Designed miniproteins, single chains. Designs and how they scored, part 7

Each design is a single chain, and the fold is of that chain. pLDDT is the mean over its residues in the fold that is shown.

## One batch from the design tools (miniprotein)

Design m222
Fold by ESMFold2-Fast:
Structure m222 (fold): chain A 70 residues (1-70)
Amino acid sequence: VEKELREIAEKYGLSQSILDLIDEGKLKEAALEALRELGDRGADPAVVQRVARLAVELGALRAPAPEPLP
């Protein structure tokens, strides 16, 4: 997962801050930041989907479920 996130970040020119998160072992945060940056840049949907899959595998992303009323 770490090397896959790093390869995607390098290949698609993502911010150094994402690489820094990977180096810190914060793979969940790195995956979420990569998703955000790829979306902001209008990257290929297939790439966005790959990073989303990695985020789900890390437990950083799951289907949004509405919370019950407070």
Scores: mean pLDDT 73

Design m223
Fold by ESMFold2-Fast:
Structure m223 (fold): chain A 56 residues (1-56)
Amino acid sequence: SHHHMLHQQLEELERQGVLAVINRDPEALRAVADQLAALGLDRSAASLRATADELS
């Protein structure tokens, strides 16, 4: 990928999302979803928000 900065940001967001699920932290998961939505990844954001609702 020629977009190394975006790739690194997505890897960090993936890591944060996994940790939020492991810790059963819906607010942390929603924060990751908001960042994904800001990057235009609306489907991924919607999926994480649905998971956060299941953890709430």
Scores: mean pLDDT 83

Design m224
Fold by ESMFold2-Fast:
Structure m224 (fold): chain A 58 residues (1-58)
Amino acid sequence: MELTEGQKIAIAELARAGFSPERIARFLETAFGVKLSPEEVEKHLPEAEATLARYLAS
C-alpha cells in the first residue's frame, strides 16, 4: 500500500498526540478511505515521522 505524504504527516501527528495505531488506522479509513491494520500503521510510523520532521524542521 502506497501512502501519500499528507497521509504520512497525518499518521505522525496523531502518533505524536498519543493516539494508538488502532485509532490512527480508523482515522485513515474515515478521512482518506485507506484501510490499514494497526500493525501496518506501526510499520509506517518511522517513515511517517521522518516525513513530518522533514516538513517541520526546514
Scores: mean pLDDT 79

Design m225
Fold by ESMFold2-Fast:
Structure m225 (fold): chain A 118 residues (1-118)
Amino acid sequence: ALDAAAEVLTEALLELARQTLAALRARHPDWSEEEIEREALELARRAFPGFSEAAEHAVRAVVAEERGDEERAAEYRAKALAAVRAAVERLTAAGEDISRLAEGARALLDATARAAAR
């Protein structure tokens, strides 16, 4: 079902956001948390055209979680799920393959790891 796919994709985006933030911090120990968050948001928007709102909410949810703001984290998780549902419905209607979203998520992780090595 599309709802089940949206839930799995939302959890994948949250995990991707966690890994991206951790990789950016490891690569740039001199950067402020604000600079790390800004770069993570830019990477999320660029990796998922038409899905960027969901990826952006996922980054914000993880940042709130890391700050101990569980109420804000829950709010952004809910927004991410809603945006994923909307994106999955639009992409499916356009004939897009959901597996391409998983490939895009893996590509973002690889790109983040390569950026960390530079």
Scores: mean pLDDT 78

Design m226
Fold by ESMFold2-Fast:
Structure m226 (fold): chain A 90 residues (1-90)
Amino acid sequence: IEELVAEAEEALKAGDVEKALELAKKLEELGKEAEKQKDYFTAALAYAAAAYILRQAAKLSENPEELLERAKELEKKAEELYAKALEAAK
């Protein structure tokens, strides 16, 4: 996760929105895989990271609406999974 986020931040600093979106998609895929493994904390982090990248990419995009909607969906999923991880820790 950390390496993908760092690479996405560098892409965004360079104005490479396409690369940032590819990295966000990879983070979403990692989140889905972690969720299948019941690693809800890692899944929440991956989805939150993907949403962060999408929001930053939206600031550089001529068509930010779709990116912001996707980020909102991933943020909601991350919140739900994080809550589930916290309950499991009790």
Scores: mean pLDDT 79

Design m227
Fold by ESMFold2-Fast:
Structure m227 (fold): chain A 67 residues (1-67)
Amino acid sequence: SAEELVKEAERLLKEGIELAKQGKFKEAGRLMREAIRLAEEAGDEKKKEEFVRLVTETEREVIRQIT
């Protein structure tokens, strides 16, 4: 169901953000992209936009920490 896809996407997004904070950027990027894909597949445009925003915020935070 769409709800199950969104829940799985939320789980993957959370894991991806945590991996990014640990410096595991390749793995983090893979999980975050999969989360966005699942939200898109679920047809939840609002949730997809939310996930994209959270990914962008995480990327900015990582850049801030390594600059």
Scores: mean pLDDT 81

Design m228
Fold by ESMFold2-Fast:
Structure m228 (fold): chain A 73 residues (1-73)
Amino acid sequence: MTPEELELAGEMLRIDDEARRLRRLDPSVSPLVSEALDLVNQAGDYIAQGDLEKARELLEKARELVEEARKKG
């Protein structure tokens, strides 16, 4: 794995953990959290394919959804 792949994998884990925590605190954010987790899974597929630019774009969108969920809680 390249250092960039490891960085993106770490970002995926951070977003996943935060999203699941927010869903536990406020179930009303489930749609935003589910969308964010789907984007994280898609980003993982792109990392496996070597498309790190696309993976980064998807993780950025997932992060925005988690921030929206946080604002509602």
Scores: mean pLDDT 82

Design m229
Fold by ESMFold2-Fast:
Structure m229 (fold): chain A 56 residues (1-56)
Amino acid sequence: SLERRQKALDLAIKLLEEGKTPEEVIKELQSMGFSEEEARLAVNLAEAILQAKKRR
């Protein structure tokens, strides 16, 4: 669902900003019930958002 994807993305952004590695974030999202595919997509999008934010 769209809500599920939003929740995964919000968590990925938070965990990356806390200094966790992409691999650690994927594992943590999987422990919360997200699939590996959902976790990888959320982390990739979160990294893109954080990179775009650095350019402002």
Scores: mean pLDDT 83

Design m230
Fold by ESMFold2-Fast:
Structure m230 (fold): chain A 66 residues (1-66)
Amino acid sequence: MEAPVYTTDPEAKKLLDEIIELSKKLPDTSEAVARSVGLILRAISARTVEEVKQALEDLKKLLEKS
C-alpha cells in the first residue's frame, strides 16, 4: 500500500497539524466546513510534501477571503 507522506515525513506531519488547527478558525458555514474537510482529506492522502504545502496555502487563502 502507498503510505501518505505525513506518516513518513516530519515536515508533512507538521503541515498537516497546521491545516487541522487553521481549519478550526474558519467561519461556521456549511461551505467553509465542506472546503476545510476537503483540504484535510487532500493533505492526509498527499504523496509529496508539496501537495501538503498546497493544501495549507489553499486553506490560508480561504481564511483571508473570510
Scores: mean pLDDT 76

Design m231
Fold by ESMFold2-Fast:
Structure m231 (fold): chain A 62 residues (1-62)
Amino acid sequence: DPSAISQEEFDALVAEVAGLTPEERERLLKEVAQSVKDGKIDPELLRRAGAYTALEARAAAA
């Protein structure tokens, strides 16, 4: 299903984002923001940003 991601794919993205340095995470968020402002939304960048947001929310809740 090209419009959906599996739980395994999402978990892999969370693990990938968790492995990023703070500088790399900041760059990811800036790239997403720039894509949105440019009118081009990269679904892969959005998924990675979502995984980062989920990771940060879990860390903040701990």
Scores: mean pLDDT 68

Design m232
Fold by ESMFold2-Fast:
Structure m232 (fold): chain A 104 residues (1-104)
Amino acid sequence: MAAEEAEEAAREAEEAARKAGGEGVKKTALGAAEAARRAAELARAGKWLEAALAAGAAAVAAAGAATSARLGGGGEGSEEAAEEAREAAEEAGEAALEAARAAL
């Protein structure tokens, strides 16, 4: 169940990233979503240690996306979209960690 939640959260993060305005913001947000998706994949495979490391990387990438939204401009909607991608990526990473622990 937790692995399924991680997969869905990662997909939502990717969709949120695609909505981010501005090319730089979109690329950074997509990177965060990709890291979260990777964490979910590793958790589904039962690779708990690798999933934990990937989830940490997703959180760092998501923070970068939020920063890029603020600096890169792209209007009011782009900052909200990047923040949504950050939150979704962090949730995906947390769900991936929980799924990995449950697999033990």
Scores: mean pLDDT 64

Design m233
Fold by ESMFold2-Fast:
Structure m233 (fold): chain A 54 residues (1-54)
Amino acid sequence: SAATATALKNALLALGLSAAEADAFIATYSALLAQGLSPTAAFLSALAALLAQK
């Protein structure tokens, strides 16, 4: 949901991520949810993608 995406973005920013990093994470997470992944699987996959960019 939009509320969940907003809350997650705010949490990522609070953890010290840049707005670009937070937006990339949310975009990946949302895309994976749209593909039918569970929230947990989508979250872990989005996190792995974020860490691979470092």
Scores: mean pLDDT 79

Design m234
Fold by ESMFold2-Fast:
Order: structure tokens, then sequence, then C-alpha cells
Structure m234 (fold): chain A 62 residues (1-62)
């Protein structure tokens, strides 16, 4: 389903962000995954952006 696809992409973005060496690298990796997911499922773009932004907020805060 499209919802499962989005959930999987958000999880991939989170894993890439945690494995990144710098916050800048994490933002770049998460941005690429977000762009790819939006291309595949543009109807869920707002939800994808909200969830990936939450991942970046976690990385910036921790």
Amino acid sequence: SKEEFVKKKVEEARELALKAKTVEEAKKKVGEVTKEAVKEVPELAPKISEETNAVLEEIAAE
C-alpha cells in the first residue's frame, strides 16, 4: 500500500540520519529520501514532509 511505502521511506530516512557523520549530511540524506518518496506518492507529500521534518528535528535536538 502507499501508506506502507511512506512508512518504510520515513524509516529509511531515520536510519540514514542516525548513521550520518554530521547534521548537514543527515539533512542531505533525509532530503533525498523525502524527494524520492514525494515523486512516488505525491498525494501524500504533506504527510511525508511532516514526518521527515520530525526526523530532522530529533537529530537537531539530540
Scores: mean pLDDT 79

Design m236
Fold by ESMFold2-Fast:
Structure m236 (fold): chain A 68 residues (1-68)
Amino acid sequence: MERQIEQLVEEAAKYLEKQGVSKEEIEKAKKEMRERLREMFEQGASPVEMLKEAAKFAKEKVEEFKKK
């Protein structure tokens, strides 16, 4: 599962980079997403639910960055 979480985090990071998010904001987003996905896994979330949350989180971070 750890590898799966890291894969989702890295895919989100690449998406953020393509959207022009700064490296510092990407590193913060990676940390937040990793912690969120680990919490979800501990609460019994499925891999599909984790994938959906990772995608939603990445999109929300892009929107937050663009609104500032």
Scores: mean pLDDT 78

Design m237
Fold by ESMFold2-Fast:
Structure m237 (fold): chain A 73 residues (1-73)
Amino acid sequence: LTPTERAILRELVRHGPLSAREIAERLGLSQSTASRHLRRLEARGHVRRGPDGRWSVAAGSPAVEEIMAELEA
C-alpha cells in the first residue's frame, strides 16, 4: 500500500462509509485522485462501494486488518 492508500483506509475505518468527495476533502486530495485510489483499492479487495455510492472497508482484507490494529494501539 502507498501512504495515500493507507490514509484512505484509515479514514474509512474511522469514519466510513464515505464518498470519494468526503475522502478527498479530509485528505487534501482532488476528487479524481481519491476516486482513482479507491478503484485501485477495490480491485485489490480492500474496499467496496455501496448502492449509495459511499465507500467502506472490505471484510477479510489483511491490509484493513493491519490498519484496524494500528488504530487500536
Scores: mean pLDDT 81

Design m238
Fold by ESMFold2-Fast:
Structure m238 (fold): chain A 69 residues (1-69)
Amino acid sequence: SEPVVAEAPRAAPPADVPPSTELEVLLEQDRHALQQMARALVEENGRAGYTVEMPRSDGTTARAVSPPV
């Protein structure tokens, strides 16, 4: 049988969360989108031969660097 599992972790309906949590979820998604955009810029700079560090949602740091010449 094929299980039907909802994508609760990604698209949590606001009806199932308290108002404070609803705002927190929206802010988290906004920050995640900004980090995705920042990583796109890092890839652009990497192609040009630059090094950039990006913070992660978990509080760790991710770095991107072009290959050495």
Scores: mean pLDDT 58

Design m239
Fold by ESMFold2-Fast:
Structure m239 (fold): chain A 106 residues (1-106)
Amino acid sequence: KVEEAKELLDKARKLLSEGKYEEAIQYFNKAIELAKDDPELKAEAYTLMGIAYYRLNKYEEAVKYFEEALKLDPNNKVALSLMADAYYNLGDEEKAEIYRKKAEEL
């Protein structure tokens, strides 16, 4: 399970770097399903899914996946920073400021 999840995560990371966001999301979802017993891999996959949705300007979905990442790793500076940016793009300046401060305090 873990080796298969890591392989899918590596493929998804490559797709993300190539700007193939929708395809990357499909592979991140598969990696998360296989990595049920690996919270570190799930946290990374959720963070990268949030990034993919953010790059697609799907800010509500980006927030959702960054929230899942932060449940597993509350000190994920990348997730906190991009969650602030996503809330700013959604017009929620109060939440944007809260997450910006959390990221800066790390």
Scores: mean pLDDT 87

Design m240
Fold by ESMFold2-Fast:
Structure m240 (fold): chain A 91 residues (1-91)
Amino acid sequence: AAARLAELAARAEAALAAGDLAEAVRLGGEALALEAEARGNPEAAELLRRAGELYAEAVRAEAAGDLARAAELRARADELGREAIELARAS
């Protein structure tokens, strides 16, 4: 777990240094998912991974000028993130 989390942190730093905000956001979701898995909540982990992917898509949509799609993707990601928090608190 620790080695994988360190790898994701290094990759996120590299993505930010390269200006790839979408990849950095996706990797952040993956890191949160690993923490949820380590705490015994694989269902929350899967929702956090999916939320991170949707946030990354939202960042790309916004960069492309598609503000409506970016808003829809962020709303869906926020919903998944909320469900993950509720599952983690219930566990």
Scores: mean pLDDT 84

Design m241
Fold by ESMFold2-Fast:
Structure m241 (fold): chain A 64 residues (1-64)
Amino acid sequence: SEAEKHLEKGRELMAQGKYDEAIKHFEEALKIDPENEEARLALAGAYSRQGKDGEAAKVGAPFA
């Protein structure tokens, strides 16, 4: 799917340390598929790698 394509690109960028670019791709994946748990957790991980723990918590557990 288009969402999966963005998720995979984001993961590649994470491996390269390009967290800002990875975040954009994970955001696009969630825009296409808002219930995509893998994309949501990946976005939270990217924020955490940047030291944005508050943003990571909001994305990783929005309804917990």
Scores: mean pLDDT 77

Design m242
Fold by ESMFold2-Fast:
Structure m242 (fold): chain A 76 residues (1-76)
Amino acid sequence: SMEEEIERKIEEIKELAEKIIEADKAGDLETAREYLAKLQELAKEIIELARKQGPEVLKRTLERLEKELREAYERS
């Protein structure tokens, strides 16, 4: 379902965020930028899928993305 697809993509965002942080800590800025580009494209896809579900789902999805990205950064 579309909800399952959104959940799967959010999980991928979390994995990509961790890979960006890992690459940055290793000094591999090129790899970090590549993962960031993938994360940005995936976030765009998530927002479009959530938009199609309606404004309530879009709002909750945006709040979840903001929270997950903030927490990944704060854990670093």
Scores: mean pLDDT 84

Design m244
Fold by ESMFold2-Fast:
Structure m244 (fold): chain A 60 residues (1-60)
Amino acid sequence: VSAEEVLEALKKLKELGFSDETLIDVLRGLGLSEEDAEKVVEALKEGKEEEALAIIKKAL
């Protein structure tokens, strides 16, 4: 799975109204730590897609 595909899936889940907790659980299921998953979700909430992508890329 590419980091870009993960980012797009997370953006779609957020648009559909899924909770931050659900997004964190998805990321943890992909092998991210809770801390890294929380940072990705926070970056997405702030519109910092490039930062979110960089964290996913390094953690996968």
Scores: mean pLDDT 84

Design m245
Fold by ESMFold2-Fast:
Structure m245 (fold): chain A 74 residues (1-74)
Amino acid sequence: SLRDIMKQAVMELSNAIQTESYEKFVEKAKEIIKQLKELGVPDEEIVQLLESVRKGVTDPKKREALEKLIKEVK
C-alpha cells in the first residue's frame, strides 16, 4: 500500500541520517525520491514526508541537503 511504501521511506531516510556518511545519505535520499516518483506518489506527499524527516535531523549539513531536496521536488 502507499502507506507502507511511505513508512518504509521514512525508516530508510531516518536510518541513513543516523548511520551513513553525508555523501551516502544524499545518494540514498535521491534514490528514495526517484522511487517514490516512479511509483506515482504526488510531489506534495513526497515534500511532506521529507519535511517530517527533516524535523528530527540534528546534523546541519544533512538538514541543509534535505532542504535542497525538498525545493527540487516542488
Scores: mean pLDDT 84

Design m246
Fold by ESMFold2-Fast:
Structure m246 (fold): chain A 60 residues (1-60)
Amino acid sequence: MDGDGYVDAEELKEILRSKGYNPSDEEVNDLIARFDSDGDGKLDEEELKELLEALEKSES
């Protein structure tokens, strides 16, 4: 990964697992749909940050 692009469903699932979440494939797709402004099925760095902030805000 060159770190300049997008996070797909598989990468998002790994990131969420590293944060202590265990999302299903359906939950990952729902999260992408909610935060994906481009409709390409991927999250850019800003969208990913917003998603993670929303999840972490509940824990801290």
Scores: mean pLDDT 73

Design m247
Fold by ESMFold2-Fast:
Structure m247 (fold): chain A 58 residues (1-58)
Amino acid sequence: STLDEIAALAVKGANAALEGNYEEAEKLFQEAVELARKAGRPDTAASIEQAYKLTLSM
């Protein structure tokens, strides 16, 4: 499902950030946010954006 795809992208982004691959993490999080917005899930998009901002502040 689209929600499963969004979740998979967000998880890949988080893992990339954990490994120090910040450019890849940014691309994956941006893809997840865009897909969530396109799917009509602004709540999910906002949650991913918040998680990404928190990751950047670490």
Scores: mean pLDDT 80

Design m248
Fold by ESMFold2-Fast:
Structure m248 (fold): chain A 85 residues (1-85)
Amino acid sequence: GELVIAEGTVTGVEGDKVTVELKGAEAKVGDYVFISKTDASGNLVQVAGGVVVEAKGGKAVIKTSEEGAARLKVGEKVTVGFVPA
């Protein structure tokens, strides 16, 4: 399977959990994901990795590390990649 990539906006950061509102894609509980941001040069840089622990409507709650979650802020645009199983 190909890597599925979706755009999203961070809507919550709490400890080791990040909530992302996804555009045009749905996450599933148990999906392994990585979260990337666009740097000043326009490159995608992976800032966090984790697992989807909740998916409701267009939103996903991703359990990552506290370090990974700390790299993200509410209102930031991110790219979410779903690792193929």
Scores: mean pLDDT 79

Design m249
Fold by ESMFold2-Fast:
Structure m249 (fold): chain A 72 residues (1-72)
Amino acid sequence: MTREQRLAMTRALLEELGLTPEEVVEMWENDPERAKEELKARLTELLGREVSDEEVEELIELAREIVEEERA
């Protein structure tokens, strides 16, 4: 997968969660530990499987990259 494909998939996934990339970044900036817990819970419910901490951290990092692209 290319970086562009990962960003596109992340946008689609966040849209299914009812979240914007900006909202994910705001959650992380306000309370990183709670942001991880909340996103992990939402992803687990959406995907119907256990989500690893690494997957949640990757989602947050990709959301930050999306916000940086839009602001640049």
Scores: mean pLDDT 79

Design m250
Fold by ESMFold2-Fast:
Structure m250 (fold): chain A 57 residues (1-57)
Amino acid sequence: SKEELEKLAKELGISVESVENILKLLQEDPELARALMRKEGVSEEVIKRLEELAKKL
């Protein structure tokens, strides 16, 4: 999980802490998290990968 977080942070060009915050939002309000990510131009592939990680936590 930690290694995947580091990979995603690097791929997205953001901090590991930011990825963790996104994953927490996906657990608390997945519909809002998806809408915000799509609005920010995050690809569907990345959104899917973040959703998978959120389910494993």
Scores: mean pLDDT 77

Design m251
Fold by ESMFold2-Fast:
Structure m251 (fold): chain A 106 residues (1-106)
Amino acid sequence: MPAAPVADLSPEKQARMNTAISIAGGSAIEALSRHTGSARRDLVATLKSLTEDSAVLEVEDTATGAKVTVTIELTDDEVKVKVESDDPALKEEAEKLIKEALAAHK
């Protein structure tokens, strides 16, 4: 993809990114809670990086040490999500929940 200038980030793109971060973060917390059985108070979501069209979230279960990293990429027409975890089962569940939540919201 040609690189777009960071300085030209539109308010609409920023709003879409903030919405995607909120949905993906909430879904990752839900997936991690279901996988580990930990209470939501033990789950911490941290924004690790943010660019014009990309964000990286890390959700950690502080009780178990389990982590999920979610990479969000915005295009003009869609939100793309990549999920990474040391546990393949957690990765698969988190990816499923995030994709379902994003599809429901659009």
Scores: mean pLDDT 76

Design m252
Fold by ESMFold2-Fast:
Structure m252 (fold): chain A 57 residues (1-57)
Amino acid sequence: SSVILRVAAHELGKSVATVRRVLEDVLAGRMSVREAAERLGASPASVSSLIAGIKAS
């Protein structure tokens, strides 16, 4: 999942740590996919794809 997080962080203009923390909050149920998308400046579909990629890794 490290490669997926680095690519996403670069594309979104965020740090790897920021992207990781937001996605971990979604996985833990502390944040909605929509809220994560707004925080990262991405679409809800993009956030869902990132979560699926992390789970597959």
Scores: mean pLDDT 80

Design m253
Fold by ESMFold2-Fast:
Structure m253 (fold): chain A 68 residues (1-68)
Amino acid sequence: SELDRLLAVFEELLAVYEELTGRPVVLSGDTTGLLTDPAAMEAMNRVLLHELERLDPARAAELRARLA
Protein backbone atom coordinates (compact mmCIF):
# COMPACT_ATOMS: atom_id res chain seq x y z
CA SER A 1 0.00 0.00 0.00
CA GLU A 2 1.00 3.66 -0.26
CA LEU A 3 1.17 3.90 3.53
CA ASP A 4 3.50 0.88 3.72
CA ARG A 5 5.78 2.51 1.15
CA LEU A 6 5.79 5.82 3.06
CA LEU A 7 6.51 4.01 6.35
CA ALA A 8 9.47 2.22 4.73
CA VAL A 9 10.81 5.57 3.48
CA PHE A 10 10.25 7.12 6.93
CA GLU A 11 12.18 4.32 8.67
CA GLU A 12 15.12 4.72 6.26
CA LEU A 13 15.20 8.53 6.54
CA LEU A 14 14.91 8.27 10.33
CA ALA A 15 17.81 5.79 10.51
CA VAL A 16 20.05 8.11 8.47
CA TYR A 17 18.99 11.13 10.55
CA GLU A 18 19.82 9.25 13.77
CA GLU A 19 23.19 8.19 12.25
CA LEU A 20 24.10 11.79 11.36
CA THR A 21 22.93 13.32 14.67
CA GLY A 22 24.19 10.50 16.92
CA ARG A 23 20.90 10.40 18.85
CA PRO A 24 17.39 8.89 18.49
CA VAL A 25 14.59 11.11 17.24
CA VAL A 26 11.85 11.72 19.82
CA LEU A 27 8.43 12.86 18.63
CA SER A 28 6.10 14.49 21.15
CA GLY A 29 2.31 14.32 21.09
CA ASP A 30 -0.04 11.83 19.42
CA THR A 31 1.87 9.95 16.69
CA THR A 32 -1.07 7.64 15.81
CA GLY A 33 -2.28 10.05 13.13
CA LEU A 34 1.23 10.34 11.68
CA LEU A 35 1.61 6.53 11.43
CA THR A 36 -1.86 5.95 9.88
CA ASP A 37 -2.31 9.01 7.62
CA PRO A 38 -0.43 8.87 4.27
CA ALA A 39 -0.56 12.68 3.91
CA ALA A 40 0.91 13.22 7.38
CA MET A 41 3.59 10.57 6.74
CA GLU A 42 4.49 12.18 3.39
CA ALA A 43 4.80 15.56 5.14
CA MET A 44 7.04 14.07 7.85
CA ASN A 45 9.24 12.38 5.22
CA ARG A 46 9.57 15.73 3.44
CA VAL A 47 10.60 17.42 6.73
CA LEU A 48 13.14 14.66 7.52
CA LEU A 49 14.63 14.84 4.02
CA HIS A 50 14.94 18.64 4.35
CA GLU A 51 16.76 18.23 7.68
CA LEU A 52 19.05 15.60 6.13
CA GLU A 53 19.86 18.02 3.31
CA ARG A 54 20.80 20.62 5.94
CA LEU A 55 23.06 18.11 7.76
CA ASP A 56 24.58 16.32 4.74
CA PRO A 57 23.55 17.55 1.27
CA ALA A 58 25.39 14.73 -0.54
CA ARG A 59 23.72 11.99 1.50
CA ALA A 60 20.31 13.65 1.06
CA ALA A 61 20.80 13.82 -2.73
CA GLU A 62 21.69 10.10 -2.78
CA LEU A 63 18.54 9.27 -0.79
CA ARG A 64 16.35 11.40 -3.09
CA ALA A 65 17.76 9.67 -6.19
CA ARG A 66 17.26 6.19 -4.71
CA LEU A 67 13.76 6.78 -3.26
CA ALA A 68 12.31 8.48 -6.38
Scores: mean pLDDT 73

Design m254
Fold by ESMFold2-Fast:
Structure m254 (fold): chain A 71 residues (1-71)
Amino acid sequence: KKEKVKEEIEKLIKEGEFYFNTGSLEGLEKAIEKYEKAKKLAEEAKDEKSKKEAEKKLEELKKFKELAEKA
């Protein structure tokens, strides 16, 4: 079970990176959604390493989005 959850988390993180690299606002929103799902799964799985990785990426993307919207 944990191995499958880890694979799903890694897949979500990769999908988030893909959408972020599109450079569009829609891509940014999709990336945030993917990382939020990855964080939730990591929390449920008690995988602190994957949770921290997803949280760090989410904070970076949300801050970037807020700065872009405020400018």
Scores: mean pLDDT 77

Design m255
Fold by ESMFold2-Fast:
Structure m255 (fold): chain A 88 residues (1-88)
Amino acid sequence: MAAVEEARRHLDRAGVALEKAIEALQSGDYEKAREYVKEAARHVIEAARLLGNPEAIRHAQEALKDENLETAIEHVVRAMDAVRAALA
């Protein structure tokens, strides 16, 4: 089904962006870390919309609002986990 395939593609892109966000945070590049968190959250929101998953949308929106990069990353992880559960 096209929607499930597109949601998986967005989840994969979110995962790549999340890994880059963590690497940037560990290297002290806070500007790049924030950009990658936003990229990951946007992909999770698109996947969640395709799957009709309001929990994942909520977590991803919290990541976009959170000024703390560590907790913003945690919100992205929770959003991705909710999308994975919906795809199971």
Scores: mean pLDDT 88

Design m256
Fold by ESMFold2-Fast:
Structure m256 (fold): chain A 67 residues (1-67)
Amino acid sequence: MDALKEQFKAAGQQYVAAVQAGDRDAAIAAVERALELLEELVKKQPEDEGFRQALEAARLLLEALRA
C-alpha cells in the first residue's frame, strides 16, 4: 500500500516538473504512470472515493494532453 502511494506521489511530481519544463511527452508519460498506479489503488481500496475521483480526473487530463 505505502509503496503504491509513494510511486503515485512521484508520478505527480514528474508531471509537475514536465509541465514546468514544457515537455509534453514527459507530462503524458507521467499521467499514464499515475493512471496505472491509481487503478491499482482503486482495486486495493474500492471504497476510497478520492482514488476514484483522481482516476477519472487523470483520464480526462490524459485525453486533453493528447488532443
Scores: mean pLDDT 81

Design m257
Fold by ESMFold2-Fast:
Structure m257 (fold): chain A 87 residues (1-87)
Amino acid sequence: AMTLDEALARAAAIVRDPSLSFEEKLAGFAALHAEAVAQGRDETAHTLTLATAIAAQELKAPREVVRALVAATTLPPEEAVARIRAA
């Protein structure tokens, strides 16, 4: 089953991929969320929902916001959620 750390690493890979469009990145996040929900991983799904919401709002914004989101993926789950909310 997908762990929170694995999900956040996969989300970071999506954000960092320069070949993906805005729409493709959002689709990638949505796919990760759906996988977490299907596996009964509520905490992982919640974290990915927050990451997706921030990405959707901030991918029109400066690149430093996207970098902050990526940086949050290296943190423990509770701290990652707090950092994502603060970004």
Scores: mean pLDDT 61

Design m258
Fold by ESMFold2-Fast:
Structure m258 (fold): chain A 68 residues (1-68)
Amino acid sequence: KTLQIQSLVNKAAREVEEAAAAGDEKKVKETIEKTRKTLLEELGAPESLVEAASKALEQVAKITREQA
């Protein structure tokens, strides 16, 4: 379970980074929302972990935008 959560978040972070680098803000938002939903509904992650993951993905997007 924990490894699956980490794998999903790592994949999402990569997708968010690519979308943010491309200036695709819609895809950034959709990827974060999709990841939140999967963590909650498919993997049964606690709300605190889902919020932490969402915040981390938002930070990846922000840092990527600041580098552009």
Scores: mean pLDDT 80

Design m259
Fold by ESMFold2-Fast:
Structure m259 (fold): chain A 64 residues (1-64)
Amino acid sequence: LEELRELVEELRESDPELARALEGAIRALENGDAVAAQAGIKELETLDPEVAALVRREMERRGL
């Protein structure tokens, strides 16, 4: 999760839309909100499928 947060900071200057979507997905994972996390992954898949895959892996690790 900390690695995803670092990625958000890196993306704030180069791709602020992707950074915002990723931050939302991280928040959903922290709250244990599987529905919000899945919605965030769907949004990330349209922006950057590699970043979406990282979030999906974290969701799986958390059993969501």
Scores: mean pLDDT 82

